# Designed miniproteins, single chains, continued (3), part 54

Each design is a single chain, and the fold is of that chain. pLDDT is the mean over its residues in the fold that is shown.

## One batch from the design tools (miniprotein)

Design m9847
Fold by ESMFold2-Fast:
Structure m9847 (fold): chain A 79 residues (1-79)
Amino acid sequence: SSSLEKKGKDLFNEGVKAFNNGDYETAARLFEESGKLFEKSGNFEEASKAYGFASEAYGEAGDMEKSLELARKGRELRE
């Protein structure tokens, strides 16, 4: 799972760069993909964090449905 974890971390870092540049749609997709990779690798805390950032980025992009979906996914991984 280390290869998935590394890819998840790389995508998360790219998402942070996109978010800081105001590219919220790109950031949202990168954070969502990061979360999926962390989830597949069993890194549920990192997945929850990535989905939380994806939720924020989708919200900034105006995609409320995706924002709420990713917020729920992140919360469920912490239960």
Scores: mean pLDDT 89

Design m9848
Fold by ESMFold2-Fast:
Structure m9848 (fold): chain A 62 residues (1-62)
Amino acid sequence: MKKVGLGNGPTEEQAREAAKKLVEEMGMEDSINAVGLSPQEGQQLQLQISKETGALVAGATK
C-alpha cells in the first residue's frame, strides 16, 4: 500500500539521498518528516537509513 502522485512527492531514490544527508545532521525520524514522506515510506526509509547510519558508525569505529 503506497501513495504516489499526491502532491508531487519525490522519487524514492531522491528521497533516500536527501534523507541520508539529514540523518547525518539531525536524526532519522526528523529527516524523514523533513523530506515529507508518508508514514509507510518513512518506515521503509527508516530501515534503509538505520542500516546506512549503523554502517557509517561501525565503519568509523574500526
Scores: mean pLDDT 55

Design m9849
Fold by ESMFold2-Fast:
Structure m9849 (fold): chain A 79 residues (1-79)
Amino acid sequence: SRADELLAQMRALIEELEREGSAAVAAGDVAKLQEIINTKTSELQQLAAQAVEAGADEAELQELEDRVQAIGQRAAAAL
């Protein structure tokens, strides 16, 4: 379904955020980390809105949102 496609895109984007964010943290590049977070969070917000309209499962959306929040908290703690 469209909802499943959007959820899959969100998961892929979160994995990319984790990979790129981790690399920026390892490099000590705070400016790049903030750029990655801002860009990927904006894209995720747009996909989440579309997923809600497409009837995506609320529990799956919440799990992905919790995952993004955890990544942000880990990034902040690493700086």
Scores: mean pLDDT 84

Design m9850
Fold by ESMFold2-Fast:
Structure m9850 (fold): chain A 138 residues (1-138)
Amino acid sequence: LLILTDNKEFAEKLIEELEKRGILARYADVSNVEEAKALFDRYLGTLRGVVIITDKKELIPNVIEILRHLAERLAADPRFAGQRLPVLLIGPKEILDEMVKRIKEEGLDKYFEIKTLNPEGKSVEEIADEIVRFLRGL
């Protein structure tokens, strides 16, 4: 699992909670598009899902560019033929609605099974539980 966010402290806490639940996760900085792309290329063969966490509208173009790169890699890899990679978008409703709209306009929903989660009022432990449910198709 790759976790894309600009909040490293939150990502580290979330990774610890996911590890307690048997999920191996890695942090990628969504503000560093080239490093995020390189991490996807490196871990593509073991990738089971992506979590994207942002509350910043200005980072939506970065999210779309990273997802476009990942879609190109998935399209070129026969191991992913006929499969959609799970992608969970976490953020405020306004940011989630805009990200989903951009993903559909770019045709990226062909490569990704998109789900959304508003973290308002949720603990890091509750968010980890939602991620586990998402990855298990629940």
Scores: mean pLDDT 85

Design m9851
Fold by ESMFold2-Fast:
Structure m9851 (fold): chain A 81 residues (1-81)
Amino acid sequence: MPSPDERERALLARLVAALVARASVAEIVGIFRENVDGLSEQQQRALIEWVRELARSLGVPEAVVERLVAALEAVLREQQA
């Protein structure tokens, strides 16, 4: 597997920090949208999966996790158009 991009690692770290700080779904989506430029679709999908698992591990409620994942996937779809 290819080595993770520095941008991907920086974005993941920022998303983790936002989740720990109890940031809103809108704020996390904003961070993702602003920093996703330059990442492949596969990298974006991998980040969404990692965010899902991390949010659950940090005690984020299931309803919020599902909303967050759906919003991130919507951003990915919107950027493909």
Scores: mean pLDDT 76

Design m9852
Fold by ESMFold2-Fast:
Structure m9852 (fold): chain A 57 residues (1-57)
Amino acid sequence: SMADLQAARERIIAGLEELVRRGLISRAEADELKAQLESGALSVDEVERRVVALILA
C-alpha cells in the first residue's frame, strides 16, 4: 500500500541518519540519497542497494 511505501521511506531516511551518526557513510552521501529518494529518482530498494555498496566499499 502507499502507507507501507511511506513507512519504508521513513525507515530508510532514519537508517541513513544512523549510518552518518556511526560514521559508515558521509553526510553528503546520505543527503544525496535522501534527495533522490524524496524526488523519486531512486526507489527504496535502489537506495538500500547503494547504501550496502557504500558500506562494503
Scores: mean pLDDT 83

Design m9853
Fold by ESMFold2-Fast:
Structure m9853 (fold): chain A 67 residues (1-67)
Amino acid sequence: SSAQKQQLLDQATALMRQAGDASHQGMVDGKEGEGHDTAHRLGSQGVDLARQAGQPSPPGGNPYSSK
């Protein structure tokens, strides 16, 4: 249903925000590699959820994963 697709997109959007937060926190903590790895994993999960919802990418795009 459209409601289920919207729920997946909302989850994808939340994962994108978490990816951004992880990347930023990694820079603040001087652990950019760990922040980048976490952001990439969260970003990839967000893309997968968006694809399950029938979208090519999460709302607002995904700067943390190119695959």
Scores: mean pLDDT 75

Design m9854
Fold by ESMFold2-Fast:
Structure m9854 (fold): chain A 95 residues (1-95)
Amino acid sequence: SMEETILLFRWLALLTEILVLARINAPKEEIEKVVEEMKEIAKKLSKEDQKLLLKTLKKILKEIKEEAEKTGNPAYEYAAKLLEELIEEIEKLIA
């Protein structure tokens, strides 16, 4: 549906916001707020779109872990942890 498409685009925008927040070493609380909104959106999506989210998250998680290693910026490490938890939550929704 158009509503689901809008939610999917919003979710992708929030994922981009996580990358920006990590890059500027934003407070953990700001990153947590964005991930919480991503969890709520994921619950409203179809199983097929939830599978798409998992593929996207696994790809981005790899990139975030590489940036954490390169920069030593603790916000990337924290973002990686929260996105790993988000992956587990979405996998449970699909199961």
Scores: mean pLDDT 88

Design m9855
Fold by ESMFold2-Fast:
Structure m9855 (fold): chain A 68 residues (1-68)
Amino acid sequence: DAEEVEEKLLEILREAQSWADLDEATAREKIEKLFKEKGIDLEALNKAIAPSEEELRKFAKELAEKRK
């Protein structure tokens, strides 16, 4: 179920929030570890994210406009 996958991603994002002060390389390593621990296929996730990168840009623009 997509909703269950989203919930796992939200948990990973919550963990990532605590790594805000970490450098990019260390944060990336911890994210990869959490993906493996939660049973998320990183290769499948990268493949899914790549075609939706434009959606992420639209989301970022909407957030920027709403902040103004």
Scores: mean pLDDT 60

Design m9856
Fold by ESMFold2-Fast:
Structure m9856 (fold): chain A 90 residues (1-90)
Amino acid sequence: MGKEQLEEAIRHLREALAALDAGDVEAAQEHLKKAHQAILNATGIEPLRATSLAMRLLAAMVSADLGDLETARELVEAVLEEVEAALKEL
């Protein structure tokens, strides 16, 4: 049942990357918050893996808030790849 939540997270992470590329920090933050919530609500993923993903998204949100969009983008890309891998393993 965590599949739908991970698919939701992937959609929001992709939208966050597009917003970061556009320099739209407010839009990026909204999508990152939704992705973070989707990951926390996902079942069928190992709790430590989910916690690691959630912590990286919090770091990405902090980086974006501080204007470090390059670090925010790198963190979001890493989380997106790991969430896509987790979805494939379900």
Scores: mean pLDDT 85

Design m9857
Fold by ESMFold2-Fast:
Structure m9857 (fold): chain A 72 residues (1-72)
Amino acid sequence: PPPVLSPQQQQALQLFSQGIEAARNGDYQTAEQYVQQAGQLLGNPQVGKQMAQALRNGDIQTASDLFSDALS
């Protein structure tokens, strides 16, 4: 069975999804804010900053990989 996400991880996933949607629309300021909030919610503000930097560079794949690792 797939791993069950905690309520905090589920909320972080929603924030991350909104961040990725904003990045796809070219709104990197909003995207950075959402992924930083997701990182903080996961107890890892460092990952939040790294995801924000990846999105600022247009690297959605790296941001997604960082988020997936933070959920493990």
Scores: mean pLDDT 83

Design m9858
Fold by ESMFold2-Fast:
Structure m9858 (fold): chain A 85 residues (1-85)
Amino acid sequence: GEDAAQEALAAAEKGDAVEAANGLAAATADPEVSASALAEAAEALIKALKSPLGVESAQILAEAARELGDSASAAEAGRKANELS
């Protein structure tokens, strides 16, 4: 969880939306992550959504946003996935 959140943030900052999405999926799957790791995951999600996305990456980001409780980011990721379909 912790390392996955940090890796997701680093990937998002580099504009690698695929790696950011994969890291976010791993981070949100771990119920034992700290508040700081959840904050890093939330920041990674917001940054990844600003990058060009494929359908699969947008769908993964929508799921990660739902698990993080970020309904606004979940809606944005879902909208992008629909536009790319």
Scores: mean pLDDT 76

Design m9859
Fold by ESMFold2-Fast:
Structure m9859 (fold): chain A 75 residues (1-75)
Amino acid sequence: DDLEKAEQLIKKAKEAIEKAKTSENPDIEALKQIREEIENYLNELGYVKKTGLPPELYEELKQLIEEIEKLIKEL
C-alpha cells in the first residue's frame, strides 16, 4: 500500500543519511540508490495521482531527496 511504502522509504532514507553523516567513508552508492527509489516512487504517484498519501509524507520524501543530493555534493 502507498502509505506503507512511503513510511518505509522515509525510514530507510533517514537511516542512510544518519549513517553517512557519522561515517568517515560514507556509502555514496547507498545514498544514490535510496534517492532513486524515492524519485521513482514519487514519479509513479504523480503519474496515477497522489491519492491516499498524506501531504506531510509527500513533503518529507521531497525533503529527503534534497538532503541526500546535498550530502552527495558535499562528499
Scores: mean pLDDT 77

Design m9860
Fold by ESMFold2-Fast:
Structure m9860 (fold): chain A 66 residues (1-66)
Amino acid sequence: SLATARTVAAMLHIVAGDFETAKEIAIELAKEGHLEDARLVADHFERAGYTEQAEEVRKAIEEAEK
């Protein structure tokens, strides 16, 4: 699916150090209702030690759930 492909792309951007692109993809996923996919990206940021980026994605998820 396109959501799965974008989730994988975001994870690859995290590995490459392109956090802004990864964050943009995750926030777009959340806004489109792909909340589980956005959470996967946030979890990858957190496990990699990028807590600030993980929190930004989680805020987008919280806003999308309203």
Scores: mean pLDDT 84

Design m9861
Fold by ESMFold2-Fast:
Structure m9861 (fold): chain A 64 residues (1-64)
Amino acid sequence: MLGEVRITALEAVPKAGPRDLSLRKGESVDAEVIEEVNENTVRVRLPDGSERLVPTSLVRLEPL
């Protein structure tokens, strides 16, 4: 799924590396999905222009 999405954390999303998105459980952020890296990970662009990796198993992605 590419395009603008709302990302909502279903579980706490830990920051394992400098490119990973970190969210507390229940936090939401609007972002653009720019790449499906693999079956469990997407790359998103945040409103500040930074790019982050998001584990799809820990979040809900809703199209905007």
Scores: mean pLDDT 78

Design m9862
Fold by ESMFold2-Fast:
Formats: structure tokens, C-alpha cells, sequence
Structure m9862 (fold): chain A 89 residues (1-89)
């Protein structure tokens, strides 16, 4: 269900309606497809930068224990640090 996927994705920090829509249009039609996606595939989606890709992987794959830690990483100005974390995933 496109609407359900959109609602779930828009709850993720740094993922707005437009980014969620672009993910669906790129072929990520379910949360399960986002869960199985590589960071490289997510970064290829229009409007999805390193922070958005990291948020998707962390929230959907459950790699962060708390929302607070995710917020700290996403609020970091160090995009290289975020890219390095994506390489580890």
C-alpha cells in the first residue's frame, strides 16, 4: 500500500513527503524493500542525501537503539562521518 509506506517513511527524521514519494517512484514501494536496500541504492534516489539514507537504514533496519543517538548523528555537520557509517552498513 503506497499510502501506508508513505506514512511510515515520513515519520523517519529528515524524510519528508517528497523524499518518501521519490523512494516509492524509484521502486521502493514497501518498507521491506527499503530494509533490503543498500545505502548506495538509497543514495541514487533523487533528493536522498547521506543523512536521509542513514536515517532510512537506521530506522528501518533497527541499527540504532535510540532516536536520540540517530538525531545526534543526523544533526552532525560532518557528512563524511555519516558516509563512513553508511559504508559499515
Amino acid sequence: DRQRTLEILTRIPHIGEEKAQNLIDAGFRTVEEVREATPEQLLSVPGIGPKAAYALVAYVQGLIESEEKLEELLNSEDEELIKEELKKM
Scores: mean pLDDT 72

Design m9863
Fold by ESMFold2-Fast:
Structure m9863 (fold): chain A 65 residues (1-65)
Amino acid sequence: KVKEKIKAYVEKKGLNDEVFKELLAYVHDNKWDVDELIKTFDKMIEGSKGVVPGFGVKSNPEKYL
């Protein structure tokens, strides 16, 4: 279940409820696979040296990152 996977990821990384809601909305709006989303977001966090990046996207460009 998508919601459970995102919640588990957010809890594992110590992220807040707002990040959980943003990731859920992103999956819903872009119909992105949850595992692809988590993988991309994790790489963005690593690229930001542990800083949680903004993840607002209007389309699929983030998938190319």
Scores: mean pLDDT 63

Design m9864
Fold by ESMFold2-Fast:
Structure m9864 (fold): chain A 88 residues (1-88)
Amino acid sequence: MGASSLSEEARKIYEEILEAYEKGYAALGELLGVSVSTVSKLAHQQPLSVEDTRKVLEWRLKLLEEMGTPEEKLEEYREQGEKKLAEL
C-alpha cells in the first residue's frame, strides 16, 4: 500500500487542524503560543520531523479543546496521538 510515514500522517493532522480552525494562521499561532511563521512553515513542510509531529499532535488537542470539543473525542485524539508517537 501507499507510503504512510509518521511525518505524512502528522501533515494530514495539521491540515485537519487548519480546516477546523476557520480563523487562519495568525489566530492559530496565538492560540498555540507560536509564531505565524512557524504555523505557515509547518503547513507547507513535507515531511514533518519527529519533533514537529509531537507538536502537531499536541496542537490538535489544544485547538479542539479551545473549540469546545467534547472530552470523549478529546480523549480519542489523545490516545491516537500517543499511539502514533509510540510507533516511533
Scores: mean pLDDT 62

Design m9865
Fold by ESMFold2-Fast:
Structure m9865 (fold): chain A 89 residues (1-89)
Amino acid sequence: MLTDDEFHVLLYGKTFDPAALTAFLATIPGIDEARARAIVDYLTANNLPISVGNLSLVPGVSEELARRIVEALKTVVADPAALATLLAA
């Protein structure tokens, strides 16, 4: 399992595709499509990288939900082929 530091290092200098990230977040239990879009829009508008701290700044996102999002993304980030599907070209 990736540490938070390893997760941040692997995403350094990389940009998520907003549509792909929104679709992925909507697969997480407790996140519907509207909530996923609101999360992605907030991060994009504020130029915030994905972290537990930055996700917790999103209105309606608890630290628990932020942690669940990061843990779900760690499974994708650990697989280079899966990660490539979420990144901007």
Scores: mean pLDDT 78

Design m9866
Fold by ESMFold2-Fast:
Structure m9866 (fold): chain A 79 residues (1-79)
Amino acid sequence: DELRKRAAEIAERALQLYREALQHDTPLAKKAAEKAGEAVTYAMLAIKYAEQGDEESAKEKLKEAEDLLKEAERLLESI
């Protein structure tokens, strides 16, 4: 469904940012990697809850993943 698709897209993008951040040896890159890793975790949880029919929990985890992804992108752009 749409919720699972969005969560999967966020997880993929977050993993890409995580890999990108690992190519840089700076404090900002380390923070970006941490936030991107958290975004992957929350996106995966959103998928799990959506699969179980728990739309409320899925939406909450998806929102957390989106916020973490945006923070990771901001940090990486600041390098």
Scores: mean pLDDT 86

Design m9867
Fold by ESMFold2-Fast:
Structure m9867 (fold): chain A 85 residues (1-85)
Amino acid sequence: MSKEKVLEVARNAAEMLGDPVLRTAVEALKDLSLEEIEKVTDALVRLNQLKAQGKPKEEIDAERERIFAEMTPKQKEALETLLNN
């Protein structure tokens, strides 16, 4: 696994969210594979994009449920940590 890629993903998401929370996110994601990290961070970016576009809560909630259905408990825990912080 590339440590630089994990840091890059965390930095890019922090910049897009305007939140330095991703230091905690990197810690939450360290037990996941690189592909699992990408899956969780892609989901976070997707949900943030929907919020930025002014999508209604029902549409955002539906996308969140769809994403969670495809995730392992570990991946879901990591994503929930990122969303709640």
Scores: mean pLDDT 72

Design m9868
Fold by ESMFold2-Fast:
Structure m9868 (fold): chain A 72 residues (1-72)
Amino acid sequence: MEKIVEKAKEAKKNLNKRSFINVLATLLYKEGIITREDLEEILRLVANGDYEGIAELFKKKGATELAELVLS
């Protein structure tokens, strides 16, 4: 998780919010933290600007630090 959080912080500095979340979702999927169905749902939520929904999904998957990065 720490390695993903560090990549997330760097992405947040260099990318807009939508691109940042897309990178996060892809990293979580590659690490097996979220399912393909979760990934598809996150991409839908990103398209709708539903950042609260994305943060809640991350918290349910145990990625609380990433949820806070999404909301800040």
Scores: mean pLDDT 79

Design m9869
Fold by ESMFold2-Fast:
Structure m9869 (fold): chain A 76 residues (1-76)
Amino acid sequence: MEPSEEAKELAKKIAEEVGIKDEKQIELLANGIQMFQDLGLDPSDLALILSFLRTTMEGAFPEEQLEKIAEVLKKL
């Protein structure tokens, strides 16, 4: 399923701030954001965002990058 334009734009913005250059990682991040939104999870809860990212993106991103992604998502 293709993520929404909003999820794609948000993923690109996060990738720019975190320093992610790989297009496949950005696509995976966009899908993760779409799933997070579809589940109705609270985007202001940093611990919940980080837990979700660890569960859905385990092995695709280093822990340090996951923490930075969660911080950026909370600010948006």
Scores: mean pLDDT 73

Design m9870
Fold by ESMFold2-Fast:
Structure m9870 (fold): chain A 78 residues (1-78)
Amino acid sequence: MSEELQKQLEQLKQEVKEQLKLLEKDPFNEEALSKLEQSLSQIQQLIQQSTDPSIQQQGYDVLQEALKRLQEIVERAL
């Protein structure tokens, strides 16, 4: 179970990074923002489904870093 969740988390982490890169180039990219929101929602669900505190912590770290990065992108767009 935790091995499959770890793989899903790593995939979602890469998807989040890719969407954030697209938003850095174009902060008005609605498709990238929509996909980012979807990936973040899936990470939240994965954290809720996981009984492994390591996976939960990694998921929270990804969410926290993504929110920080998104804030930086918004500040640059202003």
Scores: mean pLDDT 82

Design m9871
Fold by ESMFold2-Fast:
Structure m9871 (fold): chain A 92 residues (1-92)
Amino acid sequence: SEWEEIEKKARELEELIKAGKITPLAVAEAYAKALKELGEEKKAEESVARFEEHLKKAEEAGIEIKPVTEEQKKLAEELAEILVRAAELEKE
């Protein structure tokens, strides 16, 4: 039942991503935050750095990258909390 509730919340956040309410950058930052809370700080830093490099190359190629809004940061934070909770349950 705990996993079913986490999966339901993850599905709700996935729908927000599809609706364009969360950017790929916000998702990458949320994932990095989850990895850091799991003690994998180096992987978190590498993941964000790699994504930022790809965004920079896209911007240099003339592709318009939309900035992350405060609302998108809040949604990404909820995603990070769900990922951390899922990882804690998996460890048990």
Scores: mean pLDDT 62

Design m9872
Fold by ESMFold2-Fast:
Structure m9872 (fold): chain A 82 residues (1-82)
Amino acid sequence: DEEAKKRIEEVLDKLYNQENPEEAARELSRLINTEASPEVVKEVLKNYPKRKQVAATLLELESKGLTDVGYGALAVEIINPL
């Protein structure tokens, strides 16, 4: 769980900084769907201060046709991590 939290934060930092955002978004999706529990994901997202900017990056990627990853749904979860 702590390893998953750290990896999610690293990927969120890459998305915020626009560092290989397509690869970062795919890695975020993989971590959320395979390695991290929903509770861990929500905790990291709630505590991430730039999550709105990360969500914007994910929406931009979805607008470019990368819909297979579910970036739009992921963006909604990031801005409203309940």
Scores: mean pLDDT 72

Design m9873
Fold by ESMFold2-Fast:
Structure m9873 (fold): chain A 116 residues (1-116)
Amino acid sequence: SLKEKIEARLDELEKRIREGKATPEQVRDDLAAIGQLLADYLREKGVPLEIIRRAVRLTFRAADIIEKNPDKALEVFEVLRDAVRRILELVDSGKPAEEIQAVLDEAEKRLDEIAK
C-alpha cells in the first residue's frame, strides 16, 4: 500500500541519517519521494489540494534545512517523520482538514526554530 511504502521510506532514511551515510542530495531525493507518495495517498483519501501542496512543501523545507544544517539532519527528519505519521493517522481516522492543517502549522514552526 502507499502507507506501507511511506513508512518503509521513512524508516530507511532515518537509518541512513543515524548511520551518517546520507548526503544532503540523497536526503533531498528521498524526502521528495516520500512527499510524492504522501501526495498520492492524501489525494486518494480526498484531502484538499492546497493541504496536499503544503505537505509536499514541508518535505522540501526539511530537505533545504538539512542541506544548510547537516549537523541537525536527525532533528529535522524527526519533525517531518512525526508530522507525516500524525497526518496519516488523522486521514485514516476521517478527521477534518483543519486538524491536518494544525499538524502542518506546528511542523513548519518547529522546522523554522531548528533552522535558526
Scores: mean pLDDT 90

Design m9874
Fold by ESMFold2-Fast:
Structure m9874 (fold): chain A 68 residues (1-68)
Amino acid sequence: TLRDQMLASLDTLATSVKSVATPEQQKRVDELMSRARRELAQARTRDELVAVTKRFSKELHDIEEESR
């Protein structure tokens, strides 16, 4: 499903970010992913799924930038 595809994309990005992150940043990534899973589960339309995915993708990229 689109939801599964979006979650897989976020999981891949989260794994990449965690590989270069400190333990504190890894905890923040895990907390973000828990929130992302809840919000994706609550999304009812394609537009909502895309919007949620874009928002969490941005937050994950922000943590990655802090790690560099």
Scores: mean pLDDT 84

Design m9875
Fold by ESMFold2-Fast:
Structure m9875 (fold): chain A 94 residues (1-94)
Amino acid sequence: MEEEREEELERRKKEVIERAKEAAKKAGMEVIAYDVDENPLTGIVVVAAYVYDKKTKKYRIFVHSEPTEELDAEEEEALAETIREAIEEAKKKA
């Protein structure tokens, strides 16, 4: 049961990582490496992607974070729904 909390957090981290990588690729940046930091006390997940910007010919860091006030199942559902809607909104504008 508590082990399932760890699995759910890991799943959330994967979603945030995927979002960060896709956003970097969409912006014309090549992802070279990435690092993920999570704060279990605050529920904040931060993805820092080390990227090469083909347009400027420079290396830079692309940061994507998903902060939460309190970590619980309801928040995880809301986050998943928000991310899905954000993707749909981005597609509508593109």
Scores: mean pLDDT 63

Design m9876
Fold by ESMFold2-Fast:
Structure m9876 (fold): chain A 62 residues (1-62)
Amino acid sequence: LDDVVDRILDLARQGDYDGAARLMRQAVRSGVPFDVLVRRVMDRARQLGILSDALRAIRAGR
């Protein structure tokens, strides 16, 4: 899970919101609950100072 979260945030940081959203959908399809994934992504993004980029990726994936 942490590896997937880091990859999602790396893509979001680079401005690849579509790529980040695609990884999030793949993780959910693989059995990760969406709410758990979103919380992990937001917590890590806050630590990295890229919360706005993470939120854009999450909203793009909806």
Scores: mean pLDDT 80

Design m9877
Fold by ESMFold2-Fast:
Structure m9877 (fold): chain A 71 residues (1-71)
Amino acid sequence: DLEELRRDIEEAKELLKEKGIEITEERIKKGKELVEKLRADPTSGQRKVTEEEKENVQIYSLVKAEEELKK
């Protein structure tokens, strides 16, 4: 259900705010770049991912999901 997905996105955004993590263009871009790199070379996914990189990927995933809901 799209409504449930939208609710989950809003909840996740609130959790990021509680941690003091701001959704910025720079962090969205970094998350997108990492995801694209992992898609291009699946073996690169075996490296250690930092907490900041995980946060950037979460931010990008949330923004992408919001864009899909606008359709």
Scores: mean pLDDT 73

Design m9878
Fold by ESMFold2-Fast:
Structure m9878 (fold): chain A 100 residues (1-100)
Amino acid sequence: SAEEQFRRYARTYLGIAYAELIEEARRRGDEETVAFVEEARARIDAILNDESLSLDEALARLREVVDETVAYLEPRHPESAAALRAVMATVEAEYARLRA
């Protein structure tokens, strides 16, 4: 289904992006950022595993978590914030493709 394809795409690309953010924060010894990003990743996983959510609802909730993560990263690690925005743009493009 379109919902299954979207969830698989979002899980793959957001999963990689958040894992990289956690690894980079760990390398810096930035335990506050590690904790924040791990909690955000858990929220993304919960959204993607909630089959009661429509495709529209899942995308809206993913946007909320990503926007919060970007807002946290922007003043601390602006390049990481930009990279996460770019990944979310590909997730939104996949959503648009599946709705065409």
Scores: mean pLDDT 90

Design m9879
Fold by ESMFold2-Fast:
Structure m9879 (fold): chain A 56 residues (1-56)
Amino acid sequence: AALELTARSLSERYGVDAEEALRLLRAGDYAGLARLTGLSVEGVRDNLEAARRKVA
């Protein structure tokens, strides 16, 4: 699913825990994920949209 691909991508690229990233994505806590990764909220959203395109 797109959330799982996003969490894995962020884990690989930014060194964050994939399960923690997935938890934040499922909760809709994009601000928390942005702080964890160092991205902006828009950057987190862009990663999710890119993952959605890959699974479509």
Scores: mean pLDDT 79

Design m9880
Fold by ESMFold2-Fast:
Structure m9880 (fold): chain A 111 residues (1-111)
Amino acid sequence: KETIEKIIELLEEIKKAVEEKDTDKAGELLSELATLISNSDLSEELKKALLDYLEAVADLVALEKYDEAVEGLDEAIETLKAYREGKISEEEAVKRLKEITEKLKKVVDEL
């Protein structure tokens, strides 16, 4: 739960940077979050889902698709909050993150 809370906090900060169109800060925070996830004790399935998701967000930010990036960040934050609160299982959280990532990849026009 502590790791998930830190992930949510960083996603909220990334969302703020994206809303401000601060691409450098968003990129820095995305890299910090990816490092935190990679070094965490989360399951391999959850790590992979989160890292694939962050890659899609980074691609949208690089393409200046800020509104779509904010929408994807809101959906991921909501998903992780529900998981942290025990409202959904880890399997459901992974499923939702994969669905969000697929949606974002369609905006990026292939990956």
Scores: mean pLDDT 86

Design m9881
Fold by ESMFold2-Fast:
Order: sequence, then C-alpha cells, then structure tokens
Structure m9881 (fold): chain A 83 residues (1-83)
Amino acid sequence: SQAKQKKIQELLEKAKEAERQKIMAEADEGLGIMLGASLMLDPSLREEGEQLIADARAQGAAQVAKYDAQKKKYLEEAEKLKS
C-alpha cells in the first residue's frame, strides 16, 4: 500500500538522522579528548584535562549507544513492514 511505503520511507529517514547524530557524537568526543589532552600539557591543569577526557568519553559512549540503538530500531521496523 502507499501508506505502508510512506511509513517505510519515514523510518529510513529517521535511521539516517540517527546515523548523522552518531557521527556528530563521535566528533564531539574526539574534540573533548583533544581539548583535555591540550590542557594536560600544563601540569597545573593535568587533573582538569584528565576529567575533561573522562567526561568526553563517557558522554560520547552514551550518545553513540543511544543513536546506534535508535538506528537499529528504525531499520528493524522498516524491514518488518516490508514483509
């Protein structure tokens, strides 16, 4: 049906958006790690840099897992509708 095909396209677009958000989260994690590492070049900022890297990794891991799960869910829902 046309309604079913439209729903499949909507789910595929949501999966693409989740993939874009995942890529952005990975880039944000990388930037946070680089900033933290730069701070650690100053011994007085070492602990602040280490904390920033830890926070960036934790936030990045959480966001990547969230968007990976969303993408998988949308792709599985789209595949189920094709049946």
Scores: mean pLDDT 89

